# Designed miniproteins, single chains, continued (5): the designs that were tried, part 91

Each design is a single chain, and the fold is of that chain. pLDDT is the mean over its residues in the fold that is shown.

## One batch from the design tools (miniprotein)

Design m19360
Fold by ESMFold2-Fast:
Structure m19360 (fold): chain A 67 residues (1-67)
Amino acid sequence: APSAAQREEVRARLREELERAVAETPDPELARALREAVEKAIEAGWKPTPEAVEAGEKAEALLAELE
C-alpha cells in the first residue's frame, strides 16, 4: 500500500505536471479536463481503489497527450 510519503510524492509530481501542462496548453477545454482529472486523483488520496487508480491513469494519459 502507498505510504504517506509515497502519496505525497505522487501528488507533488501530478501538481508539477499539471502546472507545466496548463501553462503550455493552448486548448482551454483540454486544460480544464486535465485539471479535473488531476484534482479527482488527489481528492481520492491515491488509495489503492479502482477509482483512484483510474483517475491517476487518466490524468497521466492527458498529460502524455499534451507532450
Scores: mean pLDDT 61

Design m19361
Fold by ESMFold2-Fast:
Structure m19361 (fold): chain A 92 residues (1-92)
Amino acid sequence: MAKELKENAEKGLKAGKETKEWIEKAREEGKLPEELAKELLEAIEEVEKLFEEALKAAEEGNEEEAKKLIEEGVKLLSEAIEKHKEKLEEAL
């Protein structure tokens, strides 16, 4: 229900923040190419925006919109990871 959607959006935002921090650290340590780090950070920023909109929708009681935005955010994140999976495996 609304509480679960809010918690899911908050978890998505936390995961995005942790992933962003990891990407920045990996870039600083020379483990991740600058161009790849930039592309991943841009993708995570788009995902965070979707989860922030989902959190707002859930707080306003719009459960259908919140669920849709969470699903779009998860899909976008998964697609970004898969697209860069080969380069990420080489960097790790």
Scores: mean pLDDT 76

Design m19362
Fold by ESMFold2-Fast:
Structure m19362 (fold): chain A 60 residues (1-60)
Amino acid sequence: MEEVEKYRKKAENAEKAQKTLEDLAARSTPEQQGAFQKGVDTAKKLAEEYRKKAEELEKS
């Protein structure tokens, strides 16, 4: 169960990072928006991977 909780926390942190980066991108200069959008994509993928890992571990 402790490993499941760790991955859930990582997924939540990645989801929060995604939302923060989306907000920053909306408020940023055009030059910075590209970097924030790349961060959003990365955070989204990490959140999805961590959620999947947590689900797999929970089923075991």
Scores: mean pLDDT 80

Design m19363
Fold by ESMFold2-Fast:
Formats: sequence, structure tokens, C-alpha cells
Structure m19363 (fold): chain A 74 residues (1-74)
Amino acid sequence: SELTEEGRRLFAEGKYEEAAELYRKALELNPDNHEALAHLALTLYAAGKKEEADRLLETIGGQKGASELVARAR
């Protein structure tokens, strides 16, 4: 989505808080958006909010798409 693409752009610029806000908006529109959830978790991790990121990843349970995306980003 446009929100997820804008979030990725802000993330690349180091604007993690702004990027996280766009990913949260994407999740408000579609709570099952595993891509937005994975990018939000990665963004929180980059911002030093590792515990919050870990909790978000836990919410996807066995959903492998988001987990794979985060793993590839490391």
C-alpha cells in the first residue's frame, strides 16, 4: 500500500518514528497486513525499541511471511 511504501522511504532516511506511524496506520486499515506488521517491528528495533518489536512479532504467531521478511532484513 501507499502507506507501507511511504513508511519504507522514511525508514531509509532514518525517520523511524514517522515510519512507525505510517505502518501503524496501514495496520489500522488492514490488521492482517503481515508486511506492515513486519516493517513496524523492524522499525521499532532500529529505533532501539527491541522489546516492543519482539512483542509485535509474537502477535503473528506461526505467520511465516512477516517473520521471514524481518529475518532477511538482518
Scores: mean pLDDT 73

Design m19364
Fold by ESMFold2-Fast:
Structure m19364 (fold): chain A 69 residues (1-69)
Amino acid sequence: MITDAEIAEALSLIAYGIARLLHQKGRTEEALEFVRRIGDRIAAQLSPEGAEVVRRVTDEAIAELEKAA
């Protein structure tokens, strides 16, 4: 059984992976915008619990990308 929170986490990690690939190619601003945009869109479609997980993972990913920039 997969919970909404587990789905949210998996989708957020996939989005982060794509953003990290963009960052490695020197496209850091595009990577940051992508993570923010995707995180917001996924969170809007989930329960409050799932949305909280997405926002947490998204915020962590943004913080890591900003440190590397």
Scores: mean pLDDT 76

Design m19365
Fold by ESMFold2-Fast:
Structure m19365 (fold): chain A 65 residues (1-65)
Amino acid sequence: MEVIGVAEAIEDYEAKSEEELSLKKGDIVLVLEEVDEEYWLVRSLETGKIGLVPKSKLKYLERVE
């Protein structure tokens, strides 16, 4: 799966469903898809897990596409 960017979690986030990913403030994730206006599909660099995260909890560090 291609990576479209790198983002940092600006706050802790706890997954609300099985499709979502929990993050800690300062975690770096690979952005795989901007699914809609509210959620991004990301991969954790720490765990390798893929899940949805609200974009309001993420800040783009770099867009690699």
Scores: mean pLDDT 79

Design m19366
Fold by ESMFold2-Fast:
Structure m19366 (fold): chain A 99 residues (1-99)
Amino acid sequence: DVDAALALLEAAGIQQGADIVRAGAAAGDYVGAGLGVVLYALTNNYSPEQLAVAVRAAQLLGLTLEHMLELLRNLLSGKNEEVLQAREDELRALFAAAA
């Protein structure tokens, strides 16, 4: 849920991720909030540990692996698409570990 995702991001010191979740929750868009956190993590070169926290927050907001990958492929282009391609296996492993 939103409170659990916020607590997780704040405990990890990921303030920008927490701000994305608050904005999404205010708009009633929990899936968009989860996607936004993962997108921010990928485009800002988050460490594997920081990306794991972002992925867990997205799962708590109801985002599934396949839905996330479909949305990210549609949103990212050029250099950012290359970042997604390079980190896709990591994202798959993190979602599997958190299930």
Scores: mean pLDDT 78

Design m19367
Fold by ESMFold2-Fast:
Formats: C-alpha cells, structure tokens, sequence
Structure m19367 (fold): chain A 92 residues (1-92)
C-alpha cells in the first residue's frame, strides 16, 4: 500500500526509510509524488524530512520547484532544508 510506504519514509530507522523510498520508486505511482510534495508542508519536521528524502530517491523532476522552496525557507528547520538540498542534488 502506498499509504503504508508514505508512513514508513518518516521512520526513525534509516534502513526502513531507504526501503520504503525504493519501493515507492519501483511502483512509480504518480500519486505518491503529489502526496510527498504535499508532505513537504506538513507541520511535523520529521514528516517533512522524510518526504524530501523520498522525493530525492524517487528522482522525479516534478519535485524540484517544491524542494527548492523548502531548501530556501529560513523558517524551516535546518535538518529539513538539508534533506531538501540533498534531494535536489540527487535529482539534478
């Protein structure tokens, strides 16, 4: 289930996050990209960080504008901005 994978990309376990992001990439459902972009605006910084990470692993360039916005947002936690910058480096 995509919903389960979207929860797992916010896991504190790095291996679980990596496997969930890889599974989302393999499934290739465009709805996952749209939902992950929306999660970049979530109030929980752990959810935002996980969403940025997953978008970077998936590598879909449709995420670039949203990731750039997060990377440049000084109100966002540094860990979230760093995840967005790392995702942009993977996609571009």
Amino acid sequence: SIDELLRLVTSEDKEIREEAARALREIGDPRAIDRLIELLKHPDPNVRRGAAYALGVIGDPRAIPALREVAEDESAPEEVREAAREALERIA
Scores: mean pLDDT 84

Design m19368
Fold by ESMFold2-Fast:
Structure m19368 (fold): chain A 96 residues (1-96)
Amino acid sequence: LTEEQENDIYKAIVLLTLAVAQVAAENRGEHDAARIIREASKRVLEALDNKDYDTAIKILEEARKRVEEVASPELAADSKRLFDNVIKLIEEKKKK
């Protein structure tokens, strides 16, 4: 795979993980949490397109905190795991 194709696959994994969190929130009727995740996904994609990994991580950390404030404890815990996994993936990409 080319570096461009590898970067596209990487972005797809990040966005798919956030989409899972958004769908989980929607299925629970937690629309405020779903909106926060959707807004964060859009901003993260823009940051990743610019290779601005620090901004992407900051957006995810802020979104995780906002979800924790509005979501049920179960959704907040599940969303935190997904956000932490995405942040870790971006940190690993930044190192390479």
Scores: mean pLDDT 84

Design m19369
Fold by ESMFold2-Fast:
Structure m19369 (fold): chain A 80 residues (1-80)
Amino acid sequence: DAYEEAEKLIREAERLLDALEKALEKGMESDVIQAVLQRTRELIEEAEKLIEKLDPSNKEKLQKRVEELRERLRELEEKA
């Protein structure tokens, strides 16, 4: 089910972004930060591909969540 798979990827991306915020506060090494940033981008891209296959109502709901994740990722990339 594309919806359930996309939601799972979104949840994993949210968890990685939460972990990144904490890692940046603790002064974690830049190579670790960059690896997690890259993984988060990949999860968001995979979710976006699945979302394109959904019906309009489900697409709108998950697209909003992905846009919020994209914004959070951009802000964290600026801090890294």
Scores: mean pLDDT 84

Design m19370
Fold by ESMFold2-Fast:
Structure m19370 (fold): chain A 83 residues (1-83)
Amino acid sequence: VSEEELDAEVRRALALIYLHLGKQALSKGDYDGAIEMYEKALALLPEDDPLRPEVLRNLAIAYEKKGDVEKAEQYRKEAERLA
């Protein structure tokens, strides 16, 4: 295992933590907090990471709950494309 591989695994672990925090915020009605956590998770994941579609689906749900239908649709379609 190279240092670069370890760094990638650490970034992915942090993305999972942010995804979890985002889901927790979403369940409590903190849609802005959920969006912030999901965006942080997305920034840590490479384009081809299998976790990316799940983050995008949750981001779409958060935007839908906030009333931003256009952004919700955008992220939902992107998640479907990557699944």
Scores: mean pLDDT 81

Design m19371
Fold by ESMFold2-Fast:
Order: sequence, then C-alpha cells, then structure tokens
Structure m19371 (fold): chain A 71 residues (1-71)
Amino acid sequence: LEDSLLSVEEAKKLGEEIAKDPNPVRAIAVAGILAMASTPEAAIALYETVLKNSKDPEVKEFAKRALEKLK
C-alpha cells in the first residue's frame, strides 16, 4: 500500500549524509532515487534536509526544485 523505501526519520538521516557528499552529481542522483522509491512525505523530509544542510548551490537548487513539485 503505502510502502516507502524510507520512513520520514530515515529520510532525515540519509538527507544529512547526502548533504555532506562532496560529489554533487552523486548527491543529486542518490536523493532522487531514494525520493522516487518513497512516499511524498518521506521525499519532502529528504529534500528539505538536503536543502537545509547542503553547502553546494547545485544540490540546493535541485532539492528546492523537487520540493516545489511535491508541495
């Protein structure tokens, strides 16, 4: 039914790790794959955590754009 690869709690933890990834292309790809396999609520939590914690402008723009489509 509402099977999600990630719970909201797991999405926040993985979002923090993704935000720390020095490779922005890999960070974007991993975030996108995890969000696609998760509920909208977990995907929102993942992208919000990435946007808040990432220092890379490309990763931030990707997360912001993804959130615009989910909200």
Scores: mean pLDDT 79

Design m19372
Fold by ESMFold2-Fast:
Structure m19372 (fold): chain A 80 residues (1-80)
Amino acid sequence: SNEEKIKKIVEEFKKLIDETELSPEARQVLNEFLKLLEKTKNVDIAEQALRTVKYALEHFSDEQLIAVLKQVITWVKGQE
């Protein structure tokens, strides 16, 4: 159940990324982030991480987005 919810959230986020103009470096780090989320079993962690990254994607420069992504990736890895 939780894995199915996370997969749906990740697929919705992949669509948002495909619709956004991003540098190759930002796309690479985002792909690493999504692969990490697909491995988590905690929906709350996945939702919090996605909410943070979505905000950064909508409001920040590519450089700032990459910095946020690296911080969020480290945080998610620390949760499990």
Scores: mean pLDDT 78

Design m19373
Fold by ESMFold2-Fast:
Structure m19373 (fold): chain A 98 residues (1-98)
Amino acid sequence: SAEIEKLLEEAKKKVEEVKKIRKELSDLIKNNAPLSEIQKQLEELQKKLDELDKILAEIEKRFSELSPEQRREFIELGAELGIARMYAWVAKKEIEKR
């Protein structure tokens, strides 16, 4: 349906935003940026992860309506959320050591 296609496109855009923020966070940590800058970027990442999770939850409610291709896309988007959450957790642990 057009509604499912819209949700998948919104999720894809959010994954790209998450990837960008994650890369920026990783670069800040590697360059020993001030803790305040790392914390702000981590907060932005967490906000985008929460937004992505909400979109994926709406798609999950309609999972039975998804085509095989859309189900594959949903799985890939869910994997990206999981990866990004792990990166956020590692970043939090890394700054706690400083």
Scores: mean pLDDT 87

Design m19374
Fold by ESMFold2-Fast:
Structure m19374 (fold): chain A 72 residues (1-72)
Amino acid sequence: AAEPLSPAERRVLAALAEAGPDARLSARELAELTGLSQPTVSRALRRLEARGIVEREVIDGVTKYGLSPAAI
């Protein structure tokens, strides 16, 4: 079985799912939505990206994250 998601990963994933499949959110926006610190959110996002659950996109020079279409 795949390794279970950490509590921070689960909260970040829930926030992205609530925002919807077309949402692209920065680590700052996700920190505000989840109540987690930006460093905690950034670590969770890196792990979710490594799992193929979240994709990274640079929009107007800002790194943003959203649910991968392959994971939905």
Scores: mean pLDDT 80

Design m19376
Fold by ESMFold2-Fast:
Structure m19376 (fold): chain A 62 residues (1-62)
Amino acid sequence: MEQALETMRQALATILKAKSPEEIDEAALQALNKAANELMKLGMSPEEVGELVTELVEELRA
């Protein structure tokens, strides 16, 4: 769980640094997807994963 959360946070930070859609790092998008799948495998629902992503985005933008 902790490793997947750390990977998700790092991927989101990279994505949020992009100034335009063209600058979004595809590797960061793939890492985000992998972390989300890992969390779902550990028993989190897709809704819970989406809520976590939203919370991390808000935290990183503050």
Scores: mean pLDDT 76

Design m19377
Fold by ESMFold2-Fast:
Structure m19377 (fold): chain A 82 residues (1-82)
Amino acid sequence: SMEEEKKKALEEALELARRELEALRKLAPELSEEERRELVRSAVDTYIGILAVKLKKEKGWSDEELKEFKEEVMKEVDKLLE
């Protein structure tokens, strides 16, 4: 279902965010926490962009559904980065 696809994609995006944040803390300790957060947001944004192409072509998601999904994911990523 679309709800199951959204849940899976959200979980994958949050896992990406966690992984990237931990990697940046280890590999780039000279960066500020805010600079690391900006890089994590950029990585997630890129991932959602790629995923959106797939979901639109394979699952028939509308542009509005993709926009709402992106907003939900970025909101949850921002909570993770607090």
Scores: mean pLDDT 82

Design m19378
Fold by ESMFold2-Fast:
Structure m19378 (fold): chain A 60 residues (1-60)
Amino acid sequence: SELTEQARRGLANGERALAEGDPAAAIAAYGESVKLAREAGDEQLAERAERLRAEALARS
């Protein structure tokens, strides 16, 4: 679905932000990914995005 595609892009954007040393941007991107994955009904993707967001928060 389009929402699932957007959620996956959010994960990719978060990964890029972390690689660039911007954890604040990564947290925002992962947060958007969680929202989109939940709207799509993709619980596994939402859980993955939540874990990545928590890791980014712990490192910031």
Scores: mean pLDDT 87

Design m19379
Fold by ESMFold2-Fast:
Structure m19379 (fold): chain A 51 residues (1-51)
Amino acid sequence: MHPGVLLLRGMAETLWIHTQAAEKENKKWAELGRKAYDYYREEAERLEKEY
């Protein structure tokens, strides 16, 4: 397993937590956080399959 997979998954989890907290205060910022979460999650899955 590539070490980067663990890093990307950790980043996605952190982004998800902060995105949920921000959702009640700023919907636009929360939307950006969800896009970042999806990106890191998909990148982690792609890297895991390639490596």
Scores: mean pLDDT 76

Design m19380
Fold by ESMFold2-Fast:
Structure m19380 (fold): chain A 53 residues (1-53)
Amino acid sequence: SEQQKLLEQAYEKFKEAAKLTEEYLKNPSDEETKIQMTQKMSEGLSLLDKMLS
């Protein structure tokens, strides 16, 4: 289903965000990692919102 595909895509984005979050926690001054983390989180949330709409 399209909803399942959106959920799977959101899950992958959240996995990437989680990995970047772990990296950011180890080096909080890394602005690039912070930007990538927030971008992946936002992408995942957008996909999840589309699934729930």
Scores: mean pLDDT 85

Design m19381
Fold by ESMFold2-Fast:
Order: structure tokens, then C-alpha cells, then sequence
Structure m19381 (fold): chain A 61 residues (1-61)
């Protein structure tokens, strides 16, 4: 599950850097990483995975 979240975060990074300027992409990634990390620390791996999946879908739109 943690490995899956990491892979999705890498995919999201590629999408955001293509869609936004570096500064905006870094800010969006940092904010999402903080939220996903908090969920992981609380043991809410499924919620963290869903959060990152939603962000990837949003970035692809």
C-alpha cells in the first residue's frame, strides 16, 4: 500500500510538472504529500491512496 502511494505520487509529480509551472507544481505536490502523510501516520492507508488517486485524476483532466 505504501509502495502504491509512492508510485502514484511519482505519476502525479510528472502530470503536475507538465501542466503547471515548477513553483505551482511543487506547492501542489507538497500540500498533497502532507495530507497523504498524515493519513498514513494515522493508519488510514486506503484513504491516503484514494486521495492521491483523486489528485491524479484531477491532474489528467
Amino acid sequence: KEEEIQELMQQLAKLLYQKYPKEEAEKLLSELADEAFELVMEGKYDEALELVQQAVAQAQA
Scores: mean pLDDT 79

Design m19382
Fold by ESMFold2-Fast:
Structure m19382 (fold): chain A 60 residues (1-60)
Amino acid sequence: MPKLYRVTEDFEALLPRELTLKKGDLVEVLREVNENWWLGRNLKTGEEGYVPKSFLEQVA
């Protein structure tokens, strides 16, 4: 089952590999890279990148 998370707060990417997120976006977590950053896909845009774990709330 895909690990689905909701973005709890807007996040602006600072580096090219980071994913810009809007509050309410759904993110599929592809891999937990470290304790603070996960590799995810924004289901609205299809874009993949690193997302801060603290901005995500699990919904599935």
Scores: mean pLDDT 82

Design m19383
Fold by ESMFold2-Fast:
Formats: sequence, C-alpha cells, structure tokens
Structure m19383 (fold): chain A 59 residues (1-59)
Amino acid sequence: MNEKALKNLDEFAETRESKKDYAGAAYYYRVRGKLYESLGNKDLAAEYYQKAEELEKKA
C-alpha cells in the first residue's frame, strides 16, 4: 500500500475538519475506504465509510 497517499488523505481530512468542513473531510475518508475495498479489506473499508457517514451527519 502507498503510505504517502494514505498520509496525504489523512492530512486533507484533518485540514477539512479543522475548518469545520465535515462534508469535505468525509469525502477523503470515503476515498480511503475505496482504497481498502480495492485491496479486498472490506472490514477497514466499512470502518472508513462509517466514519465518513458520521461526519456527513455533522454537515
């Protein structure tokens, strides 16, 4: 897995959350979920999709 890409996604999500852009933060968590899904790790993908959904409720 590309650690650089994952770190960038985390930084983008954190930056959006700090600006109270919960919808934007949720977008990056969904992208991370898709990456885990593509790798066959459906459990981790589900966790990130759940986190994104919780952030969307705050938007």
Scores: mean pLDDT 77

Design m19384
Fold by ESMFold2-Fast:
Structure m19384 (fold): chain A 98 residues (1-98)
Amino acid sequence: GAERALELAERAREAAREARDVEGIEEAVRLVREAADALAADPSAPLEAQLAAEAAAGLADMALGLARSLGVPAEEAAEIVAKAAERAAEAAREALAA
């Protein structure tokens, strides 16, 4: 549920900070998606929190796409993914408080 989503989002933020290449960014993006999926699977999570986590996962996916297709530097894409991971963590904390 929400506790698992928070754990995954925090791991995503750490992975994004350590990312030096596209493979590192892919790992961080995967963790943001898993956090959003964990929150979506929680029947007690507010819809607003689920939507916020899904939006964060979408942002992370877009950043990865920019790094892969448009040659955006890995460090810049990783920074965007770290921000997405923090948004997913905030959504999970709101779900835990509800």
Scores: mean pLDDT 86

Design m19385
Fold by ESMFold2-Fast:
Structure m19385 (fold): chain A 81 residues (1-81)
Amino acid sequence: MSLEELGRRLEEAVEAGDLAAAAEALRELARRLLEEHGDSLEVAAAYLELARLLEELGRLEEAARARARAEELLAKARAAA
């Protein structure tokens, strides 16, 4: 699945009001951005937004994992500066 297809799925899920589908699409987008761009502030931001959606859905364990990943990415970005 391309980044364009993932973006389209995220938009469709948001338009439908399906927060669970939106979280899944954003999770896959964050992973693909990490794969294609490596450690970056944009990838960290995607994981932070994913954590927020997961908290809203009550998926607290997954939200904590997404936050931890974002913090790792932010630490790497700071070390590179």
Scores: mean pLDDT 76

Design m19386
Fold by ESMFold2-Fast:
Formats: C-alpha cells, sequence, structure tokens
Structure m19386 (fold): chain A 72 residues (1-72)
C-alpha cells in the first residue's frame, strides 16, 4: 500500500541518517524528542532504530507494526 511504501521510505531515510549514531546517542535523541513533543511516528522510528542497533529484531518488528497501525 502507499502508506506502507511511505513508511519504508521514511525508515530508509532515517536509517541512512542514523548509521553513525550509537545506542547512547539514539537514547539521548529519543529523550529530547519526547521532551519537545515530537510526532509519535518520529519517536517510534528512533525507538525502532535503537532496537535494531541492539540486535533486538523482535522489538524492532513490534515497533514497526505500531508505526504502521498509527499511519493506517
Amino acid sequence: SSELERLQADFDYFSALSDAETVEQLEALLEELKREGAEPTRILLVEMMKAMKEGDTQKARALAAEIAALRG
């Protein structure tokens, strides 16, 4: 679907930008985004990237499903 394609594009773009980030930097970014009231989808994308960096594929999958549900 177009929604899923857009989500994939957002993920790919964010992934490329966050390749240099450490888990600690992603955690700091996540807290900053929560503090400033960023869009929920953006917060979930950072959480998913952190899970991917940690190797927690199941958590990353669950977060991806949550993002899809919010966008659908």
Scores: mean pLDDT 73

Design m19387
Fold by ESMFold2-Fast:
Structure m19387 (fold): chain A 65 residues (1-65)
Amino acid sequence: NGEEVLKKAEELKEELKKLIEKGDFEKAKEVYKELEKIIVEGLKNYPELSKKLGELGKEANILLS
């Protein structure tokens, strides 16, 4: 369901943040790809979450910048 998708995206964002803080950029790229897949799937299946999922994607992109 949408709630599980949103929770998984939040967890992946937090994991991405921790990996960036550690300097583990190879694992960070893998987690980012996983997060992108979750967001793309969520946007297709749960349009009511589009604003929240878009915000998570922007935050993750900023972490890699």
Scores: mean pLDDT 83

Design m19388
Fold by ESMFold2-Fast:
Structure m19388 (fold): chain A 84 residues (1-84)
Amino acid sequence: ELLEVLLEENERINKELKIGTAFATMKEGEKLEENEVVQKILEKGKELGNEEFIILREELSVEELKEDAEVVKAVKAGEDKERE
C-alpha cells in the first residue's frame, strides 16, 4: 500500500519532468497537438495511467499551457532536473 503510493508519485513526477522538457523545446505559438515530442509523451502518459492530466490539456495552445499551474510546475521540475 505505501509502496504503491510511492510508485504512483514517482510515475507522476517522471511524466511531469518529460512534459516540462517537451514544453521547453516548443516554439511560441505552437499548439500542443502539433508538436511531435509532446504527442509521443501524451501517448505514453495514457499508457502509464495519468490520463486526467493529459486529457485536460491535450487541446490547449502553448500560451494557455504556460499559464496552467500544473503545466508551469512540470516545466519548472524539468528545468530543475536539467540544472542538477
Scores: mean pLDDT 52

Design m19389
Fold by ESMFold2-Fast:
Structure m19389 (fold): chain A 57 residues (1-57)
Amino acid sequence: SKEEAIRELERLMAQLPKDVAEKHVRPLLEKFRRGEITPEEALGEAVRIAVEVMKKE
């Protein structure tokens, strides 16, 4: 689960605009790598960010 969450966050960063990835996803990934945030919280926030970006399609 932890490794899967990291992979999904990295995938999301690659798919998002650089600015959004750096401001919103990178800090989340760093907190998750340090064990400061749960996989549930990390993935939930990542999905929310992705949905907001995809709404601009």
Scores: mean pLDDT 75

Design m19390
Fold by ESMFold2-Fast:
Structure m19390 (fold): chain A 55 residues (1-55)
Amino acid sequence: SELDVEREIMDRLADMGLSTSEAVEAVRAFRDEGLSPEEAIELALRRRKEREELA
């Protein structure tokens, strides 16, 4: 189910040390933008790197 995929995205990102807000961004990309789970995870990791570069 879609909810099971959303949870899997969140759990995988949490295991990688991302925050709940970053995981929610990935779930939104999957849900609202039609990205695959893998693409949503990659997007979250890219956004995290961008935030670190701006800090």
Scores: mean pLDDT 81

Design m19391
Fold by ESMFold2-Fast:
Structure m19391 (fold): chain A 62 residues (1-62)
Amino acid sequence: MEKEKAEAISLYLAEEYAKKALEAAKENGNKEAIEKIEEILKEAEEKKELVEEGKKLVEELK
């Protein structure tokens, strides 16, 4: 897989799992995890176009 495709897929998956992980981290009170997860979500928001590309690539793998 080309680096660009891997980055797109990783960012999309990171955003999806980060949303669920953020809820769990808040329940657990883990501030370090919350901050790290929020960084992932912020990067996904800044790179929305890449996230959308990653979603399409992941859907092709199903």
Scores: mean pLDDT 77

Design m19392
Fold by ESMFold2-Fast:
Structure m19392 (fold): chain A 84 residues (1-84)
Amino acid sequence: SKAEEARKLIEEARELIEKARELLAQGRYAEALEAAKKALEYAKKAVKVATKEELPAAIGAAIAAIGVAIEAALALGDLAAAGE
């Protein structure tokens, strides 16, 4: 079903968001950014197939992925500015 497909995509997005947050905590900013980008791709797919019930969770996952991506991108910018 579309609902089952959406839930699986949301789960994959959430797992990648958790991985991205862990990588951020470890100072692995480039890897965190890539994990967050991948999470956003899964969340976008979830939004496209989501029914009314799954849509808030799919949108929430997309917002969370964007937030982590911004944090990772800013950290990378700070490293580049510092010459590291």
Scores: mean pLDDT 86

Design m19393
Fold by ESMFold2-Fast:
Structure m19393 (fold): chain A 84 residues (1-84)
Amino acid sequence: MKEKKELMEAAVKMAELGRDYAKKTSKEDSLKAFKGARDLALKAGLTGIAEEFKKGAELIKKGTPEEGAEKTYERVRKLAEAEM
């Protein structure tokens, strides 16, 4: 249980970094951060959160990267809070 919480907190922090990259750097750096967050969520057994990261990556690629990253982070944060 403690390990799952640590992985989930790490995934949320990585998603926050992805949001910040979308605002400050290229969308490619943001997508790499969200991929890392998804991998951490999968290790924690949080398949629903991992699916949200996948959907968010598609929005970032096809839409406005900053808005896509922000919406993905907020959705994942709410899901993570529900799992804690």
Scores: mean pLDDT 75

Design m19394
Fold by ESMFold2-Fast:
Structure m19394 (fold): chain A 69 residues (1-69)
Amino acid sequence: MSALERAIVRDLMEVSGLSEEEAIRLVREAKELLKQGREEEALNLLMSAGLSEEDARRFLGGLKKLLEE
């Protein structure tokens, strides 16, 4: 796991209250959706985990940056 991915996982745990395993799984699923161009589904996945739309959009931006590595 990259340093950026680890930071995203930790921030996600803090914001949503998810366990580390849940946060890692969510990040992986969102990354896969983004790789497929399914950005709206990735956003909805993050929101379904308890994030606000604002927080979900911020994390989505971080995941897009991670995919450029």
Scores: mean pLDDT 81

Design m19395
Fold by ESMFold2-Fast:
Structure m19395 (fold): chain A 97 residues (1-97)
Amino acid sequence: GEIQVVAAGAGSREAAEAAAREVLALLREAGLDGPVTVTVEVVSEETVREMAEGARRAGAAVRRVLRTDLAYAVGVGIAARAPTGEATLLLVELLPA
C-alpha cells in the first residue's frame, strides 16, 4: 500500500517540506507505515486559514490518509508549524487500497 501526504504551507516550499517530514514521523508513530509519496503545495496563509475553517465547519478535521492494511481511507488534516515559525497544513490524501 501507499501513504500519500500533501503539505500546504504558508510561505516557502522548504518550510512546507520540513513540516511534512516532521508530521510523517508522527503518522508513522501512530502506526501508518509503508511507501510514502509526499506532494508539497505552498499556499497563502489565507488559504491555510480557509482550509482549517472548512474542516471545522464540516464538523471534523479533514481526514485523508491511506493505510497499507485497509481497503479504505481515514483522513487526517494536520496544521504543522515549521521551525521558521511559518504555519503548514498537512493533508494526508487517501486512496482506496
Scores: mean pLDDT 45

Design m19396
Fold by ESMFold2-Fast:
Structure m19396 (fold): chain A 63 residues (1-63)
Amino acid sequence: GPAAEAGAAAGEAAARAAGGGDTSVKGIYNSGHASGETLGAARGAATGAGLGAWEGQMDKTGR
């Protein structure tokens, strides 16, 4: 619905801004793989962000 679309759009914009460089974030995540604790935390955060983006895309375009 519209609330989910607005939330997902805001989350997408915030994620891009906070990422400041998807390559850097990806590099940090990859380095964190060596630290099991960091990997678990990063996975949780990524899952939340991904879920919001998926919900927004599906709700907005039906894809």
Scores: mean pLDDT 53

